# Designs tried in a protein design run: designed miniproteins, single chains. Part 96

Each design is a single chain, and the fold is of that chain. pLDDT is the mean over its residues in the fold that is shown.

## One batch from the design tools (miniprotein)

Design m3541
Fold by ESMFold2-Fast:
Structure m3541 (fold): chain A 90 residues (1-90)
Amino acid sequence: DLKDGELRWKIEVDDDGNAKIVVYRVNLEKGTLETLLEEDLPENFDARSWQALADGVDEASKVSDLEEQLALIEQGLAEARALSGTPVVT
C-alpha cells in the first residue's frame, strides 16, 4: 500500500536491455506520483556497480528524511557509474 510522502524506486529494463532507475514520491492528496530522479544506467553495469547502487538504496530505506534518502540513492548511483566506466565529462 502506498502512503503519502512515501519514497519508491524501481529499475526498468527495456526490450533492448537498457536499464534506468526511477525514484518517485507518492502524493495521495493529488493522486499522483512525483518523479524525483530518472537516470539511464550504463550498459556495462558490473556486479560492483550493482552492489554500490543496492547499498545506496538500502541506506536510503533506513532514513526518514526525503532529502537524505535522495542523496543516498544519488551517491550510490554515482559510485555505481564510476565503477562501471569512467564518464569522461571533458
Scores: mean pLDDT 68

Design m3542
Fold by ESMFold2-Fast:
Structure m3542 (fold): chain A 60 residues (1-60)
Amino acid sequence: MRARVTVLDASGVVDTGGRELKVGDVIEGEVLKEYHNGLVIRTEDGVYFVNKKGAKVTLY
């Protein structure tokens, strides 16, 4: 499963040692894990923890 994530709040999308994201940034990648209030996504730039409160998430 893949996801497209639009950052609405920079604190809502945190990298695991890769690039920091800004409001309005869009990342796409493979969903590694999904939780009630967040997900973990692997992108070309690394792995991100996404808080659904601070991001618009589309799954496909």
Scores: mean pLDDT 76

Design m3543
Fold by ESMFold2-Fast:
Structure m3543 (fold): chain A 77 residues (1-77)
Amino acid sequence: SEGEELLRQRRYEEAAAVYEEEIRRDPANAEAWHNLGRVYLRMGKLAEAAEAYRKAVELDPANEEARRALESIESLF
């Protein structure tokens, strides 16, 4: 996807904008919240990453990757 390609290129602000637009069109898109969390994590924005991962887990509690990422970030606080 466009967001994944931008993330691979380390174009983090542009990648975040893609996933934010996906969320704007469908706020229940757990995958978009998960991907936004990954982008914020790569940017070192831990608080914003944690919020995005929380939304991903709320929408899809079976998302083990998002759950582990959230637990890892929360262990730092």
Scores: mean pLDDT 88

Design m3544
Fold by ESMFold2-Fast:
Structure m3544 (fold): chain A 60 residues (1-60)
Amino acid sequence: ASLDAFRRDAELTKQQIDELLKRYEEKYKDNPEKVAEFKQQYDRAKQLIDEHLAAREAAA
């Protein structure tokens, strides 16, 4: 499988996560605890994408 294709998909997924987080920040601007929870979850999701990409690079 192409590592370059996976890397491209990872970048697109991270962009989608960033866009979704911005929408939630606006939607829940009066609920900072909920915004912080979403931010933590999305930061973790991006970290998992990076870990998965690194694992793929190590396996190649």
Scores: mean pLDDT 79

Design m3546
Fold by ESMFold2-Fast:
Structure m3546 (fold): chain A 95 residues (1-95)
Amino acid sequence: SLKILEEFAKSLVGKKYTYQEILEMLEARGIKFEGLSGSAEDPNVLRLHVELDGERFYLDLKLDKPFTEFDPSQKYLILRVDIRDANGNVIKTFE
């Protein structure tokens, strides 16, 4: 359900989380994490690849700083979340 993704996005915006805390919040909502990618155009964007009820989405998280896997204790302020369909089209933005 798109509403579950919208509630998740709203729960992130304006708050600080580690990457692991974000993954735990996905799991708690029944959103399946499939992987991540960065953006070559904006290093502060972390793209989460997710599946919900057999449908694939991207969640683009605009962070206050570039994502790094080298410091798992690092907290990121989530400035914006874009929910995108499997074709990369923006469905909804939260900021």
Scores: mean pLDDT 87

Design m3547
Fold by ESMFold2-Fast:
Structure m3547 (fold): chain A 78 residues (1-78)
Amino acid sequence: MTEEQKETLLAALRLYDKDADGEISKEQLREVLESLGFHPSDEEIDEILKKFDKDGDGKIDYRALHEYIMSLSSEEIE
């Protein structure tokens, strides 16, 4: 993921978390990824949900997602 895509994703996450609940829905995640030029499938969205959805309620802690996105440009493989 490029730095520009990461910045756009973070901005979109803030925009979609209008209630500041710290949670983002599956639909909001899809829209955020589409804003980056991706066309995520339900399967790709489901994989992200499985990673960040602690309750299986279809909501993602956007702080955890934010941290993950920030980590994508500073890969630590060790």
Scores: mean pLDDT 66

Design m3548
Fold by ESMFold2-Fast:
Structure m3548 (fold): chain A 93 residues (1-93)
Amino acid sequence: VSELNPSLEEVEKAIEGTLKNAIDAAKKGDKRSASVYLTAAALLFVGLEVAGIKPSERLIEALENYAKEFEKLGDKEGAKFVRSLAERARQLR
């Protein structure tokens, strides 16, 4: 087990928590905060990619679920963005 493997759960939880904050901001009509949280989630995801860490199937499923939540809110751009992260996660596996 590499030193990076123990941090995977923490990074995945941070991505999920950040996306939850983005959804909560979007529900309140705070598009600026939602965009900031989406950017933060993307940066955390890039960290996994640069480290050569394979995302879990659980993270991919969570990303797909958050994309659907953005669609339900009428945020087509947010949904597209989160789906692009899910697709990148699939390509890293």
Scores: mean pLDDT 78

Design m3549
Fold by ESMFold2-Fast:
Structure m3549 (fold): chain A 62 residues (1-62)
Amino acid sequence: MKFENTDPAEAFSEYLAKNGLKATDVKIIVDGKEYEFKSNEEAAQFISKLPPDASFEVKKKK
């Protein structure tokens, strides 16, 4: 999977801002495994540490 820009952390931040969400309101799914974060900084660091070819998805919590 490829994203429209070369900075996945930037794309994630834009998604949160557009939807009025925080990183604590969403889950990040990598290779079928769900991850939860305490802050936007934690989520951005996690995404930045993923391999460049890794795909991830964002799901809203409820």
Scores: mean pLDDT 71

Design m3550
Fold by ESMFold2-Fast:
Structure m3550 (fold): chain A 82 residues (1-82)
Amino acid sequence: DDLEALREAGERFVRALAAGDWEAARAANEEALAYGAKLVAAGRFDEAAAILAETQVEAARALGDEEAAARLEAQLAAARAA
């Protein structure tokens, strides 16, 4: 399942960022982009976008960027409220 693969790649990306493992973070990010592209091509854009948005919030927090995390959370909440 490409959706589950995207989620797993995103989780690996966040963990690698938290650990300071930039090589692993890059590999996981490239994998996530590949699965995201497959999901978009399959018409599953909304599902892919939701996982990517969640991953961006978690990545910002892993890097200690509270401002970016708060902005991304607010954007996600606004999109879901619409």
Scores: mean pLDDT 79

Design m3551
Fold by ESMFold2-Fast:
Structure m3551 (fold): chain A 79 residues (1-79)
Amino acid sequence: KLKEEADKLEKEAEEKFLEGDAEEAFKLYKEAAKLYLEAGDYKKAAELYKKIGELYEAAGLKEKAEEYYKIAEELLKKA
């Protein structure tokens, strides 16, 4: 259930980003990552945190991007 809900939110985040709503996309990616963590899917959560980092980097927010990359790396160690 949680993983299925997270998959849906991830897809919605991708659609929002393509529509140009970066703020909503970030919120949805973060919610999806939280649900993956609750489901114990550390690999998926790490993938989303890396994606969030890449989006912040593209937006010129390098310090924020580095924070999310670090979270993704730590989650991969638990996977």
Scores: mean pLDDT 82

Design m3552
Fold by ESMFold2-Fast:
Structure m3552 (fold): chain A 68 residues (1-68)
Amino acid sequence: SITDKVKLILEQLKLDPNKPLSEQGLDSLDVVELKSRIQQEFGVELSDNEILNAKNVEDLAALIQKKL
C-alpha cells in the first residue's frame, strides 16, 4: 500500500511515522531528501508545507494518493 511504502521511507530516514514531521526537528535538507524519496517512489511532488503539516504517515499517504 501507499501507507506501507511511505512508512518505510520515513523509517529509512530515521523519522517517526506516528509523529508530526514539524515536531521532529527537520532542517531544510531533511525536507528536500524526503521530497526526493517521495518523487522517486510515486512520481509525486509535495510542497514543504504539505510535508510539514502532515500529522502522521496516514496523512502523508493521503496527500500522495490525491496527487496520483
Scores: mean pLDDT 81

Design m3553
Fold by ESMFold2-Fast:
Structure m3553 (fold): chain A 106 residues (1-106)
Amino acid sequence: SPERRERVIELVKEVASLLAQAFEDEIARHPERRDELTRRYREFFSLISEVVDAIRAGDEEAALENIRKLKQLVEEYLARSTDPEVQAKLREILEKLDEIEALVRE
């Protein structure tokens, strides 16, 4: 439905915003890791774009596959993160991705 699609897109925007903030915070604290973190951010952003494209196309299977890939990357980032503030943002992202997955399956 259009209303469900709009809710999903808003949640994806929130995920993108939290992710950008997490990377900005980590780069500010660890400028020596800027190149590594920028490449990782681009990888996340690519998957977020693929989720948005799949949702707009009505391709539920592609949306769910890319959400699962994104969740895996977030979990891998969380496992490598040592900053409690970044960890908190990554956990919030995982909760929002679970909500997005549930809404897409409706």
Scores: mean pLDDT 86

Design m3554
Fold by ESMFold2-Fast:
Structure m3554 (fold): chain A 63 residues (1-63)
Amino acid sequence: IVEELKAEGLSEEQAELAARYLELVRQGKVEEARKLALEELEKLLDETNKEEREKVNEKILKE
């Protein structure tokens, strides 16, 4: 599954997340799987926002 997702062009982290999601669903932990997916999305958004803020802050301090 992870190897198949990688072959489709997904990153290693995305493939691993998908595999974990499927495993949780198989175990009946659907709500935990959904939370995991939401947390990963929020993490990606937060990292993008952090990078933008750091670039602005560094530019101001260097000026």
Scores: mean pLDDT 67

Design m3555
Fold by ESMFold2-Fast:
Structure m3555 (fold): chain A 67 residues (1-67)
Amino acid sequence: MAEAEKLVEEGNELFKQGKYEESIELYQKALELNPDHVEALRNLGRVYAKQGKLEKAIELFEKAAAL
């Protein structure tokens, strides 16, 4: 839905700025609204990968690929 999409867009801006913690919060909120939001799952995975949380990143990428 449009609300989840806006949260993902805002999270993408924060991620580009290196504000990883803030971007995670927005992606998680988007996933609370739409758990199957492929872009939110992929981008949350990318943030966790940047933080070295590889297991979390892989889980999120696998969920996105299954959708």
Scores: mean pLDDT 83

Design m3556
Fold by ESMFold2-Fast:
Structure m3556 (fold): chain A 77 residues (1-77)
Amino acid sequence: AAPLTPEQARQLVEDTRRLLKRIDEAEKISPEETEKAVQEAVETLRSYGIYIPEEWQTPEFVRSTLVAVRRALEERL
């Protein structure tokens, strides 16, 4: 099981907000910065036990995953 503690859940909500903003800002700079932001988000989610397959590590899918994770956690917190 991968139940998050309330502290981990709150930290993950903050991380999802930061990572969403990071991806949005990176998209305004360059494709290279966008790729770095996507990889940062993927690694952060992995540290919480949330795994995105390599073929789905796109800005669109990663952003959607961050939004879904944040919404699910905010409904419980």
Scores: mean pLDDT 82

Design m3557
Fold by ESMFold2-Fast:
Parts: sequence; structure tokens; C-alpha cells
Structure m3557 (fold): chain A 75 residues (1-75)
Amino acid sequence: MSTATLFIQVTDDDGNIYTSELRIPRQKFEEAAQKLSEKVKELEEKLKSGEISKEEFAEKLKEFVEELNRELEES
């Protein structure tokens, strides 16, 4: 089965780099990519508005990626 890889990199103002990798079955690529894109956009907007900190942004994104990866691996 062919898979697609999504790579996420977030850098804060202090130069800390947070990376996450998702391997997605191609049959689920569109759904997973859309969910990830929407979550990143949501968190970025909250960060820009001051609703969450940079540390919270990175942590929530990491948690979401890890959860999505587990769901895809268990499917």
C-alpha cells in the first residue's frame, strides 16, 4: 500500500523547533490533510489573537499530530 508523508515544522521566537511526521495511507490522505490543515489554522489564529501561548500552540499541535497518527496506524 502506498503512503503519503506530512511533515510539520513550527519554530518559535526563541529558535526552538518542533517537528512532527505523519504517515498516511493514500486512501485517507485527503481527510487527514484537511483535518491537520484546519487544526493548524485554528491554532495559528488563536496564537495571533493571544488566546494561547507559543508553548501551548506547539504542544497542542504535537498532541493532535500524535493522535491523528495513532488513529491512522490503528485503521
Scores: mean pLDDT 70

Design m3558
Fold by ESMFold2-Fast:
Structure m3558 (fold): chain A 68 residues (1-68)
Amino acid sequence: MEAEGERLFEEALRRAEEAARAGDFEKAQQIVEEMVRRLQELGLPAAEVMRYGIELGTAVSEAIREAE
C-alpha cells in the first residue's frame, strides 16, 4: 500500500512539475487532484493522503516560482 502510494506520488510529481513549468496550471491541478483521489481509493490513512498532497502542491508552487 505505502509503496504503491509512493509510486503514484513520484509519477504525479514529475508530471505536475512539467505541466507547471510549461504554464499549464490547469493540467498541474488536475494531476494533483487525480493523485489525491487515487490515494483515497487505495485506502491510505487521511494523514498520509494529506502529506502527499502537501508535498506535491509545494513542488508545483516551487516549479512555478522558478519559472518566474
Scores: mean pLDDT 78

Design m3559
Fold by ESMFold2-Fast:
Order: C-alpha cells, then sequence, then structure tokens
Structure m3559 (fold): chain A 64 residues (1-64)
C-alpha cells in the first residue's frame, strides 16, 4: 500500500503530466483530472479514504 508521501508524489507527477499535455486548461480543471486518476490509483492499491483525502488537500494547496 502506498504511503501518504508516495501517493502525494504520484499526484504531483500526474498533475505535471496533465499540465504539460493540456497547457490551455485551468489549474482547477487540471486538479479535477488529477483527482480522478489519484482516486483510481488509491482504490487499485487499497489506500484508505482518509489518506486519499489528506493527499488531495495537500495537492490542492500546491495547485490552487
Amino acid sequence: MPSEEELLAYGREVLAELRAAHPDLSDQELFDMTLVRLAAYAREHGVPREVLVAVARRLADEAL
């Protein structure tokens, strides 16, 4: 199971990848797309909801 730090690192990589692929999208749109991928990854790897929520909040503070 990924740690909070590993999940946050994954979220940062996804956000950077999406930003590079979609330079015309807003930070909010890129964040929303990142959350969809992050939630799917968390579910696949059995990450608790509390950890996913904590990572999403930290990523929002960085991206928004």
Scores: mean pLDDT 84

Design m3560
Fold by ESMFold2-Fast:
Structure m3560 (fold): chain A 64 residues (1-64)
Amino acid sequence: KVKELAENAIKGLERFDPEGAEEYRKRLEDTAKEASKLSPEQAIKKVAETGAELFREARERRLA
């Protein structure tokens, strides 16, 4: 389920970069809602791509 993928990403981001957590949550929730209109494969890809981008941003902020 796309929502589960998004929730797992949100929990990981919150643990890794708590200060950015609320922004990451909103971005992933919005992406999951838009992705729900796509095929399951496209939905998973869209949420995964957004999650990867946010994890990359969080990592850069934490390692600065």
Scores: mean pLDDT 77

Design m3561
Fold by ESMFold2-Fast:
Structure m3561 (fold): chain A 73 residues (1-73)
Amino acid sequence: MEEKRVELYKKSVELNKDDPLLAAQAYHGLAEEYEKLGKFDEAATWYRKGADLAPPEVAEELRKKAEQLEKKS
């Protein structure tokens, strides 16, 4: 169930808010779940949040994905 996975990732973000890498991983997972639900604006928001915490090379890929999703919304 996709909603259950979104809830689990949100709990993971709260639990790991003091660890930037774990928080970035949770944001990425949450963004993927919103993308699967067709909620492209929400997915783009979470990809951008993940990018802010990720290494530069990963951040660039996540921001490009967010831009692509925003064009679909």
Scores: mean pLDDT 74

Design m3562
Fold by ESMFold2-Fast:
Structure m3562 (fold): chain A 86 residues (1-86)
Amino acid sequence: MEEELSDLDLQVAGAAYLTGSPEEAARILGVSRETVERRLDKLIELGYLVRDPATGRYRLTPKGLEILRSRPDVQAALAAAYAAAR
């Protein structure tokens, strides 16, 4: 059965994709870096996210992109947080 993701899991996926950095994602989301890193490990294991070993950047898989596209509330929250952090 497909595992249910929390809003924070989805926010971490989006923030990591936008920033490429667990530290910057943690700053944008207002959570600890440890929280972000733990959620990133889960997202990678479940196939929603991959890390490029050459650049260290995170990218959404097609599965991860589909779930984020289904959550306009999460997308809006991430866009607002990212804009405020710039």
Scores: mean pLDDT 76

Design m3563
Fold by ESMFold2-Fast:
Structure m3563 (fold): chain A 55 residues (1-55)
Amino acid sequence: MSPVVQELEKGLEGEKEAAEELRREYEETGDPRLLVVLNIVEAGIDTTEALIEKL
């Protein structure tokens, strides 16, 4: 396993946890700013997953 892939997988796990917390806060507060941040985080997750698949 590549050290780069291992670091990306660790980062991906953290990003997914952050997305879950942001989703929970949005469900509780309805703050539209949380949707903007969540969209950015989810886009980062998709990009990282695609990159891992290509490595």
Scores: mean pLDDT 80

Design m3564
Fold by ESMFold2-Fast:
Structure m3564 (fold): chain A 63 residues (1-63)
Amino acid sequence: AEVKKMTPEEVRQAITDAALAGYRNVRLEVEEKEDGTRVYRGTAYSPLTGEKKEEVWEAEEKL
């Protein structure tokens, strides 16, 4: 359990690292809120846990 805030670049790096490490269902989603804040959400399943546990990385960017 991690509550560390990430940057969008760190989320992109985490997704790249996950893909290279053989994680499954690697996805990056970007949501824009009404106030102009963008939320970056990376998700993947570890090859060690399969689809039992989803790894999540999130970052916020205000334009």
Scores: mean pLDDT 73

Design m3565
Fold by ESMFold2-Fast:
Structure m3565 (fold): chain A 71 residues (1-71)
Amino acid sequence: ASRVLSEEEVALLNEVGRAIRAGDIARAEELLRKAVERGVLSEEQAREIVEAMRAGDYERAERVLARAVTS
């Protein structure tokens, strides 16, 4: 089901995107944990993003993030 994100949740996801683009896996993991706590992402979605970053596929990590928030 689609949901409307709050301004704070949108800001959090934008920070995740910046961490992905910076290749900062530790920062991305911290921010993704917060997103999961807020119910914005599932643990599985967060793990998939981290796995993509560890593989060096930052474009895939960003696509997974985008798909998670448009579902």
Scores: mean pLDDT 79

Design m3566
Fold by ESMFold2-Fast:
Structure m3566 (fold): chain A 71 residues (1-71)
Amino acid sequence: SLKDLVLRLIALKLRIIGLEIEIEKLKEKMKTASEEEKAELEKKIKELEEEKKKLEEEVKKLEEEITKLEF
C-alpha cells in the first residue's frame, strides 16, 4: 500500500501543478482585461487558489502518513 500512497501523492502533485499553470494563465490575462473581465478572472483565480490549498493540505497529510509507514 506504500506504492498506492506514493502514486496518489504523485497524482495530487500533478493536479496542483495543473492548477498553478491555470492560475498563472488567468493572472496573465488580467494584465490586458477590461474592468468587467478582471472581476470574473479574480473570482476564478480565487476559486482555483482555494482548490489548490485543499489539495496541498491533502498532500501534507499523505506525506506525513508515508513518512510514518516508510521512515
Scores: mean pLDDT 85

Design m3567
Fold by ESMFold2-Fast:
Structure m3567 (fold): chain A 60 residues (1-60)
Amino acid sequence: GYLELAEKAIEMKKKGATHAEIVKFLVDNGVPERAARAAALAVLLGASAEEVAELLKKLA
């Protein structure tokens, strides 16, 4: 679900992933590119997994 994708994206950030790498991960998991770009930015700005999951629900 979106919460699991959000948690994995945050873990990627902790390991030094770029915005482009997080976007690719989300798109590869079925998230539309526009929603993936917004969610990846939120992750990089320090949003919680719950906040990122809600953003994905609204935009995807």
Scores: mean pLDDT 89

Design m3568
Fold by ESMFold2-Fast:
Structure m3568 (fold): chain A 76 residues (1-76)
Amino acid sequence: SLEESRKVARLIGHILSAIGALLEGDYETAARHLKEAVRIAKELGLDDFLPLIKKVAEWMREHGAEELAEEVEKEL
C-alpha cells in the first residue's frame, strides 16, 4: 500500500540519517534515528533489520556512547 511504501521510505531515511550522524560523531542524532528505525521496522515486521541495528548500537558503545547505545538497545 501507499502507507506501507511511505513507512519503508521513512525507515530507509532514518537508517541513512543515522549513518551520516555516526560519520560526524553525532551519537545523539544517530541514536534518535536508530530508535525510530527500530519502531518502524517492528511495525512493518522487518525483523531482519533488528540485529543490524543492534550491531550499530554495540559499535556506538565501543566508541564511548554507552548511554545512547543502551537507549537504542532498549527499543529492540
Scores: mean pLDDT 86

Design m3569
Fold by ESMFold2-Fast:
Structure m3569 (fold): chain A 83 residues (1-83)
Amino acid sequence: MEPASEEEKEELLALLEKETKELIDEAKKAGLFDLADDIKRLEGIWVDMIENTTKEQVDFLRDLIKEVKDGWLKRIEILKKKK
Protein backbone atom coordinates (compact mmCIF):
# COMPACT_ATOMS: atom_id res chain seq x y z
CA MET A 1 0.00 0.00 0.00
CA GLU A 2 1.20 3.51 -0.83
CA PRO A 3 1.92 5.67 2.23
CA ALA A 4 0.00 8.94 2.44
CA SER A 5 1.76 11.89 0.78
CA GLU A 6 3.53 14.51 2.93
CA GLU A 7 0.84 17.04 1.88
CA GLU A 8 -1.98 14.69 2.94
CA LYS A 9 -0.30 14.06 6.33
CA GLU A 10 0.24 17.82 6.86
CA GLU A 11 -3.45 18.45 6.07
CA LEU A 12 -4.57 15.79 8.58
CA LEU A 13 -2.17 17.07 11.28
CA ALA A 14 -3.42 20.66 10.77
CA LEU A 15 -7.04 19.46 10.97
CA LEU A 16 -6.29 17.46 14.15
CA GLU A 17 -4.54 20.46 15.78
CA LYS A 18 -7.45 22.80 14.94
CA GLU A 19 -10.17 20.38 16.13
CA THR A 20 -8.24 19.43 19.31
CA LYS A 21 -7.68 23.10 20.22
CA GLU A 22 -11.40 23.85 19.79
CA LEU A 23 -12.35 20.85 21.97
CA ILE A 24 -9.83 21.77 24.70
CA ASP A 25 -11.06 25.39 24.74
CA GLU A 26 -14.73 24.26 25.01
CA ALA A 27 -13.91 21.73 27.77
CA LYS A 28 -12.01 24.40 29.76
CA LYS A 29 -14.87 26.93 29.36
CA ALA A 30 -17.21 24.23 30.74
CA GLY A 31 -14.89 23.67 33.75
CA LEU A 32 -14.06 20.14 32.50
CA PHE A 33 -10.29 20.41 33.04
CA ASP A 34 -9.71 16.64 33.39
CA LEU A 35 -11.46 16.11 30.04
CA ALA A 36 -9.29 18.84 28.46
CA ASP A 37 -6.17 16.98 29.68
CA ASP A 38 -7.53 13.68 28.28
CA ILE A 39 -8.18 15.30 24.87
CA LYS A 40 -4.61 16.69 24.85
CA ARG A 41 -3.18 13.19 25.53
CA LEU A 42 -5.38 11.70 22.80
CA GLU A 43 -3.95 14.25 20.31
CA GLY A 44 -0.52 12.58 20.68
CA ILE A 45 -1.96 9.15 19.83
CA TRP A 46 -3.72 10.59 16.75
CA VAL A 47 -0.47 12.23 15.57
CA ASP A 48 1.22 8.79 15.60
CA MET A 49 -1.69 7.28 13.63
CA ILE A 50 -1.52 10.04 10.98
CA GLU A 51 2.29 9.68 10.61
CA ASN A 52 1.77 5.97 9.79
CA THR A 53 -1.35 6.31 7.60
CA THR A 54 -1.76 5.04 4.02
CA LYS A 55 -3.12 6.98 1.03
CA GLU A 56 -6.33 4.89 1.12
CA GLN A 57 -6.91 5.80 4.82
CA VAL A 58 -6.61 9.60 4.37
CA ASP A 59 -10.30 10.26 3.58
CA PHE A 60 -11.37 7.88 6.36
CA LEU A 61 -9.13 9.63 8.93
CA ARG A 62 -10.32 13.09 7.80
CA ASP A 63 -13.96 12.05 8.27
CA LEU A 64 -13.17 10.25 11.55
CA ILE A 65 -11.41 13.32 13.04
CA LYS A 66 -14.47 15.46 12.23
CA GLU A 67 -16.91 12.82 13.56
CA VAL A 68 -14.91 12.40 16.79
CA LYS A 69 -14.85 16.19 17.30
CA ASP A 70 -18.65 16.40 16.87
CA GLY A 71 -19.09 13.53 19.33
CA TRP A 72 -16.82 15.20 21.92
CA LEU A 73 -18.62 18.56 21.54
CA LYS A 74 -21.95 16.79 22.17
CA ARG A 75 -20.45 15.05 25.26
CA ILE A 76 -19.17 18.40 26.61
CA GLU A 77 -22.68 19.90 26.29
CA ILE A 78 -24.19 16.93 28.17
CA LEU A 79 -21.55 17.16 30.93
CA LYS A 80 -22.12 20.95 31.25
CA LYS A 81 -25.82 20.30 32.00
CA LYS A 82 -25.01 17.61 34.59
CA LYS A 83 -22.40 19.70 36.48
Scores: mean pLDDT 80

Design m3570
Fold by ESMFold2-Fast:
Structure m3570 (fold): chain A 57 residues (1-57)
Amino acid sequence: SKEEIHKEILRLIGEILRLIGEIFDLELRGGSKEDIERLRKRIEELMERLRKLSEEY
């Protein structure tokens, strides 16, 4: 339903913002390059899903 799509979009936006914050924390603490890269790829996947959902009604 359109309501379910809207809720999923908001959830994805919230998750993306949380992961961006996690990357900043890891960079400040000198976290591993592999962990940062994994988070970046996860953000890319979520952004692609967000793009596809945004193309729906």
Scores: mean pLDDT 85

Design m3571
Fold by ESMFold2-Fast:
Structure m3571 (fold): chain A 63 residues (1-63)
Amino acid sequence: SAASAALDKAAEHGIRAVQARKEGNYREAAQHFREAADYFEQAGHPEVAESLRRDADELEAKA
């Protein structure tokens, strides 16, 4: 389904975001969390999307 495909892409970006954060690449991590959030929103999970966008804003403040 379209929702399933969106969740797969959300997971891909989430993995990249966590990796970038571990490496101290906060701006890159924030971008990937925002991309993951967009896909979670497409999949019908707006609360998850909002949480990830807040995490991205916090990471961007550290960059």
Scores: mean pLDDT 89

Design m3572
Fold by ESMFold2-Fast:
Structure m3572 (fold): chain A 57 residues (1-57)
Amino acid sequence: MGKELLEKGKEYLKKGDKKKAEEYFKKASEETGRLAEEHGVDPELGRKGTEEEAKKI
């Protein structure tokens, strides 16, 4: 789930739509945190991982 949102953000950034890219990166971070919490993992750790992936762009 969070991975799909991150990929969407990368796609918009590639097209030059920085504002939409930022929206999708934010959604990816939130979704990864929620998924981590469901599986008993620290949600902050999940969010940080997604944010680091976004920074690689």
Scores: mean pLDDT 67

Design m3573
Fold by ESMFold2-Fast:
Structure m3573 (fold): chain A 103 residues (1-103)
Amino acid sequence: SIEDKLLGEHMEHLLKLMEIMDKAKAPQEVKDEVERIHAEHMAEVLRALAAGDYEKVLEIVEEHKKKIIELFKKAKASEEVIKEVEKVLDEHLKKVKKILEES
């Protein structure tokens, strides 16, 4: 199902972010906040998907990307870490678009 594909992609994306944070030795508070933002955005994505609003799903994913990047900047992450996070988030957006197109 589309829900299963989106859940799988959402979990893969979170695992990649966690790996980046672990390698960068991010504080536990930052890891907890990433998980919180991720869980809230997944809930919003599933609600939009249930409503058949695929355009809203993409908007939610874009806002998720902005919030995560802002969190890392506020936490004073290095430029290299921020770039790696941006790459993961860009890949996530591309995969979500493909899932929605393939139904």
Scores: mean pLDDT 85

Design m3574
Fold by ESMFold2-Fast:
Structure m3574 (fold): chain A 69 residues (1-69)
Amino acid sequence: LEEAYKSLTEEQKKVVRLTAEALRRIGDILQEVLDENPDLKDIKELAKLAEERLKEENERVLKEIKAAE
């Protein structure tokens, strides 16, 4: 994996890094949704809440990046 990463272009390396960061962030959001809704047994409802949280987080991050410019 590291050897394959070294052979990528700088643009491809950025995509891989951003994807890894996004996966970590998704994991954190899913854990938060589960922690906030421990009694919720409907997987469809949990997925909907996770999607809403992910959308809110993406909007917040974009707003912070724009403000930091």
Scores: mean pLDDT 67

Design m3575
Fold by ESMFold2-Fast:
Structure m3575 (fold): chain A 94 residues (1-94)
Amino acid sequence: SPIEKIKEIFDKTYEELKKIASPKVQEVIDRAKKRIDEAIKAGKTPGEIINEFMRALSEVYREAKKELTPEQVKEFEKIIRKAALELQDIYDEY
């Protein structure tokens, strides 16, 4: 299922970002997770869920740039970029 694949990517990305996040960035990540869980429960399409995920990642990245060291931000960017590529592959499949 496209939604199951999106959820797997989201859960993995969330856990990887959480490992390097400060408490303030962690709060933004937790809000993003809740928003995506609510979108899935509301029966949003895979494309709509991917779009909400991408918006959430952009919001998390903005907060990370304010709160984290340059090295941590670089690792954050790597995790986000990997997630974006995996999500684009799913989007292109349906």
Scores: mean pLDDT 80

Design m3577
Fold by ESMFold2-Fast:
Structure m3577 (fold): chain A 100 residues (1-100)
Amino acid sequence: ADELIKKGLEALSQGKYDEAIKYFEEALKVDPENADAHFLLGLAYLRKGEYEKAVEYFEKAIKIDPNVGAVALLHLARAYSGLGDYEKADKYIEEAKKVM
């Protein structure tokens, strides 16, 4: 799992979002409860502008590990803003402030 996460992070840093997504999806096949892999999938989808998928993976990451949550909550707020759901975006910004 760790090697797949590392390869995905390298792809993500190079703007190769589809390659990053494949590596993180493979990591989740090895460890389905890996909160970091769910978070990084959310981040890759967010950077692609696929806001609905970004929301899905950030919510999964927060559910698995609430300690991943502060950074994930801010990115979740950004994803909801991308969807035009400003009420949810504001809610998650306020939740992030409570845990930062």
Scores: mean pLDDT 85

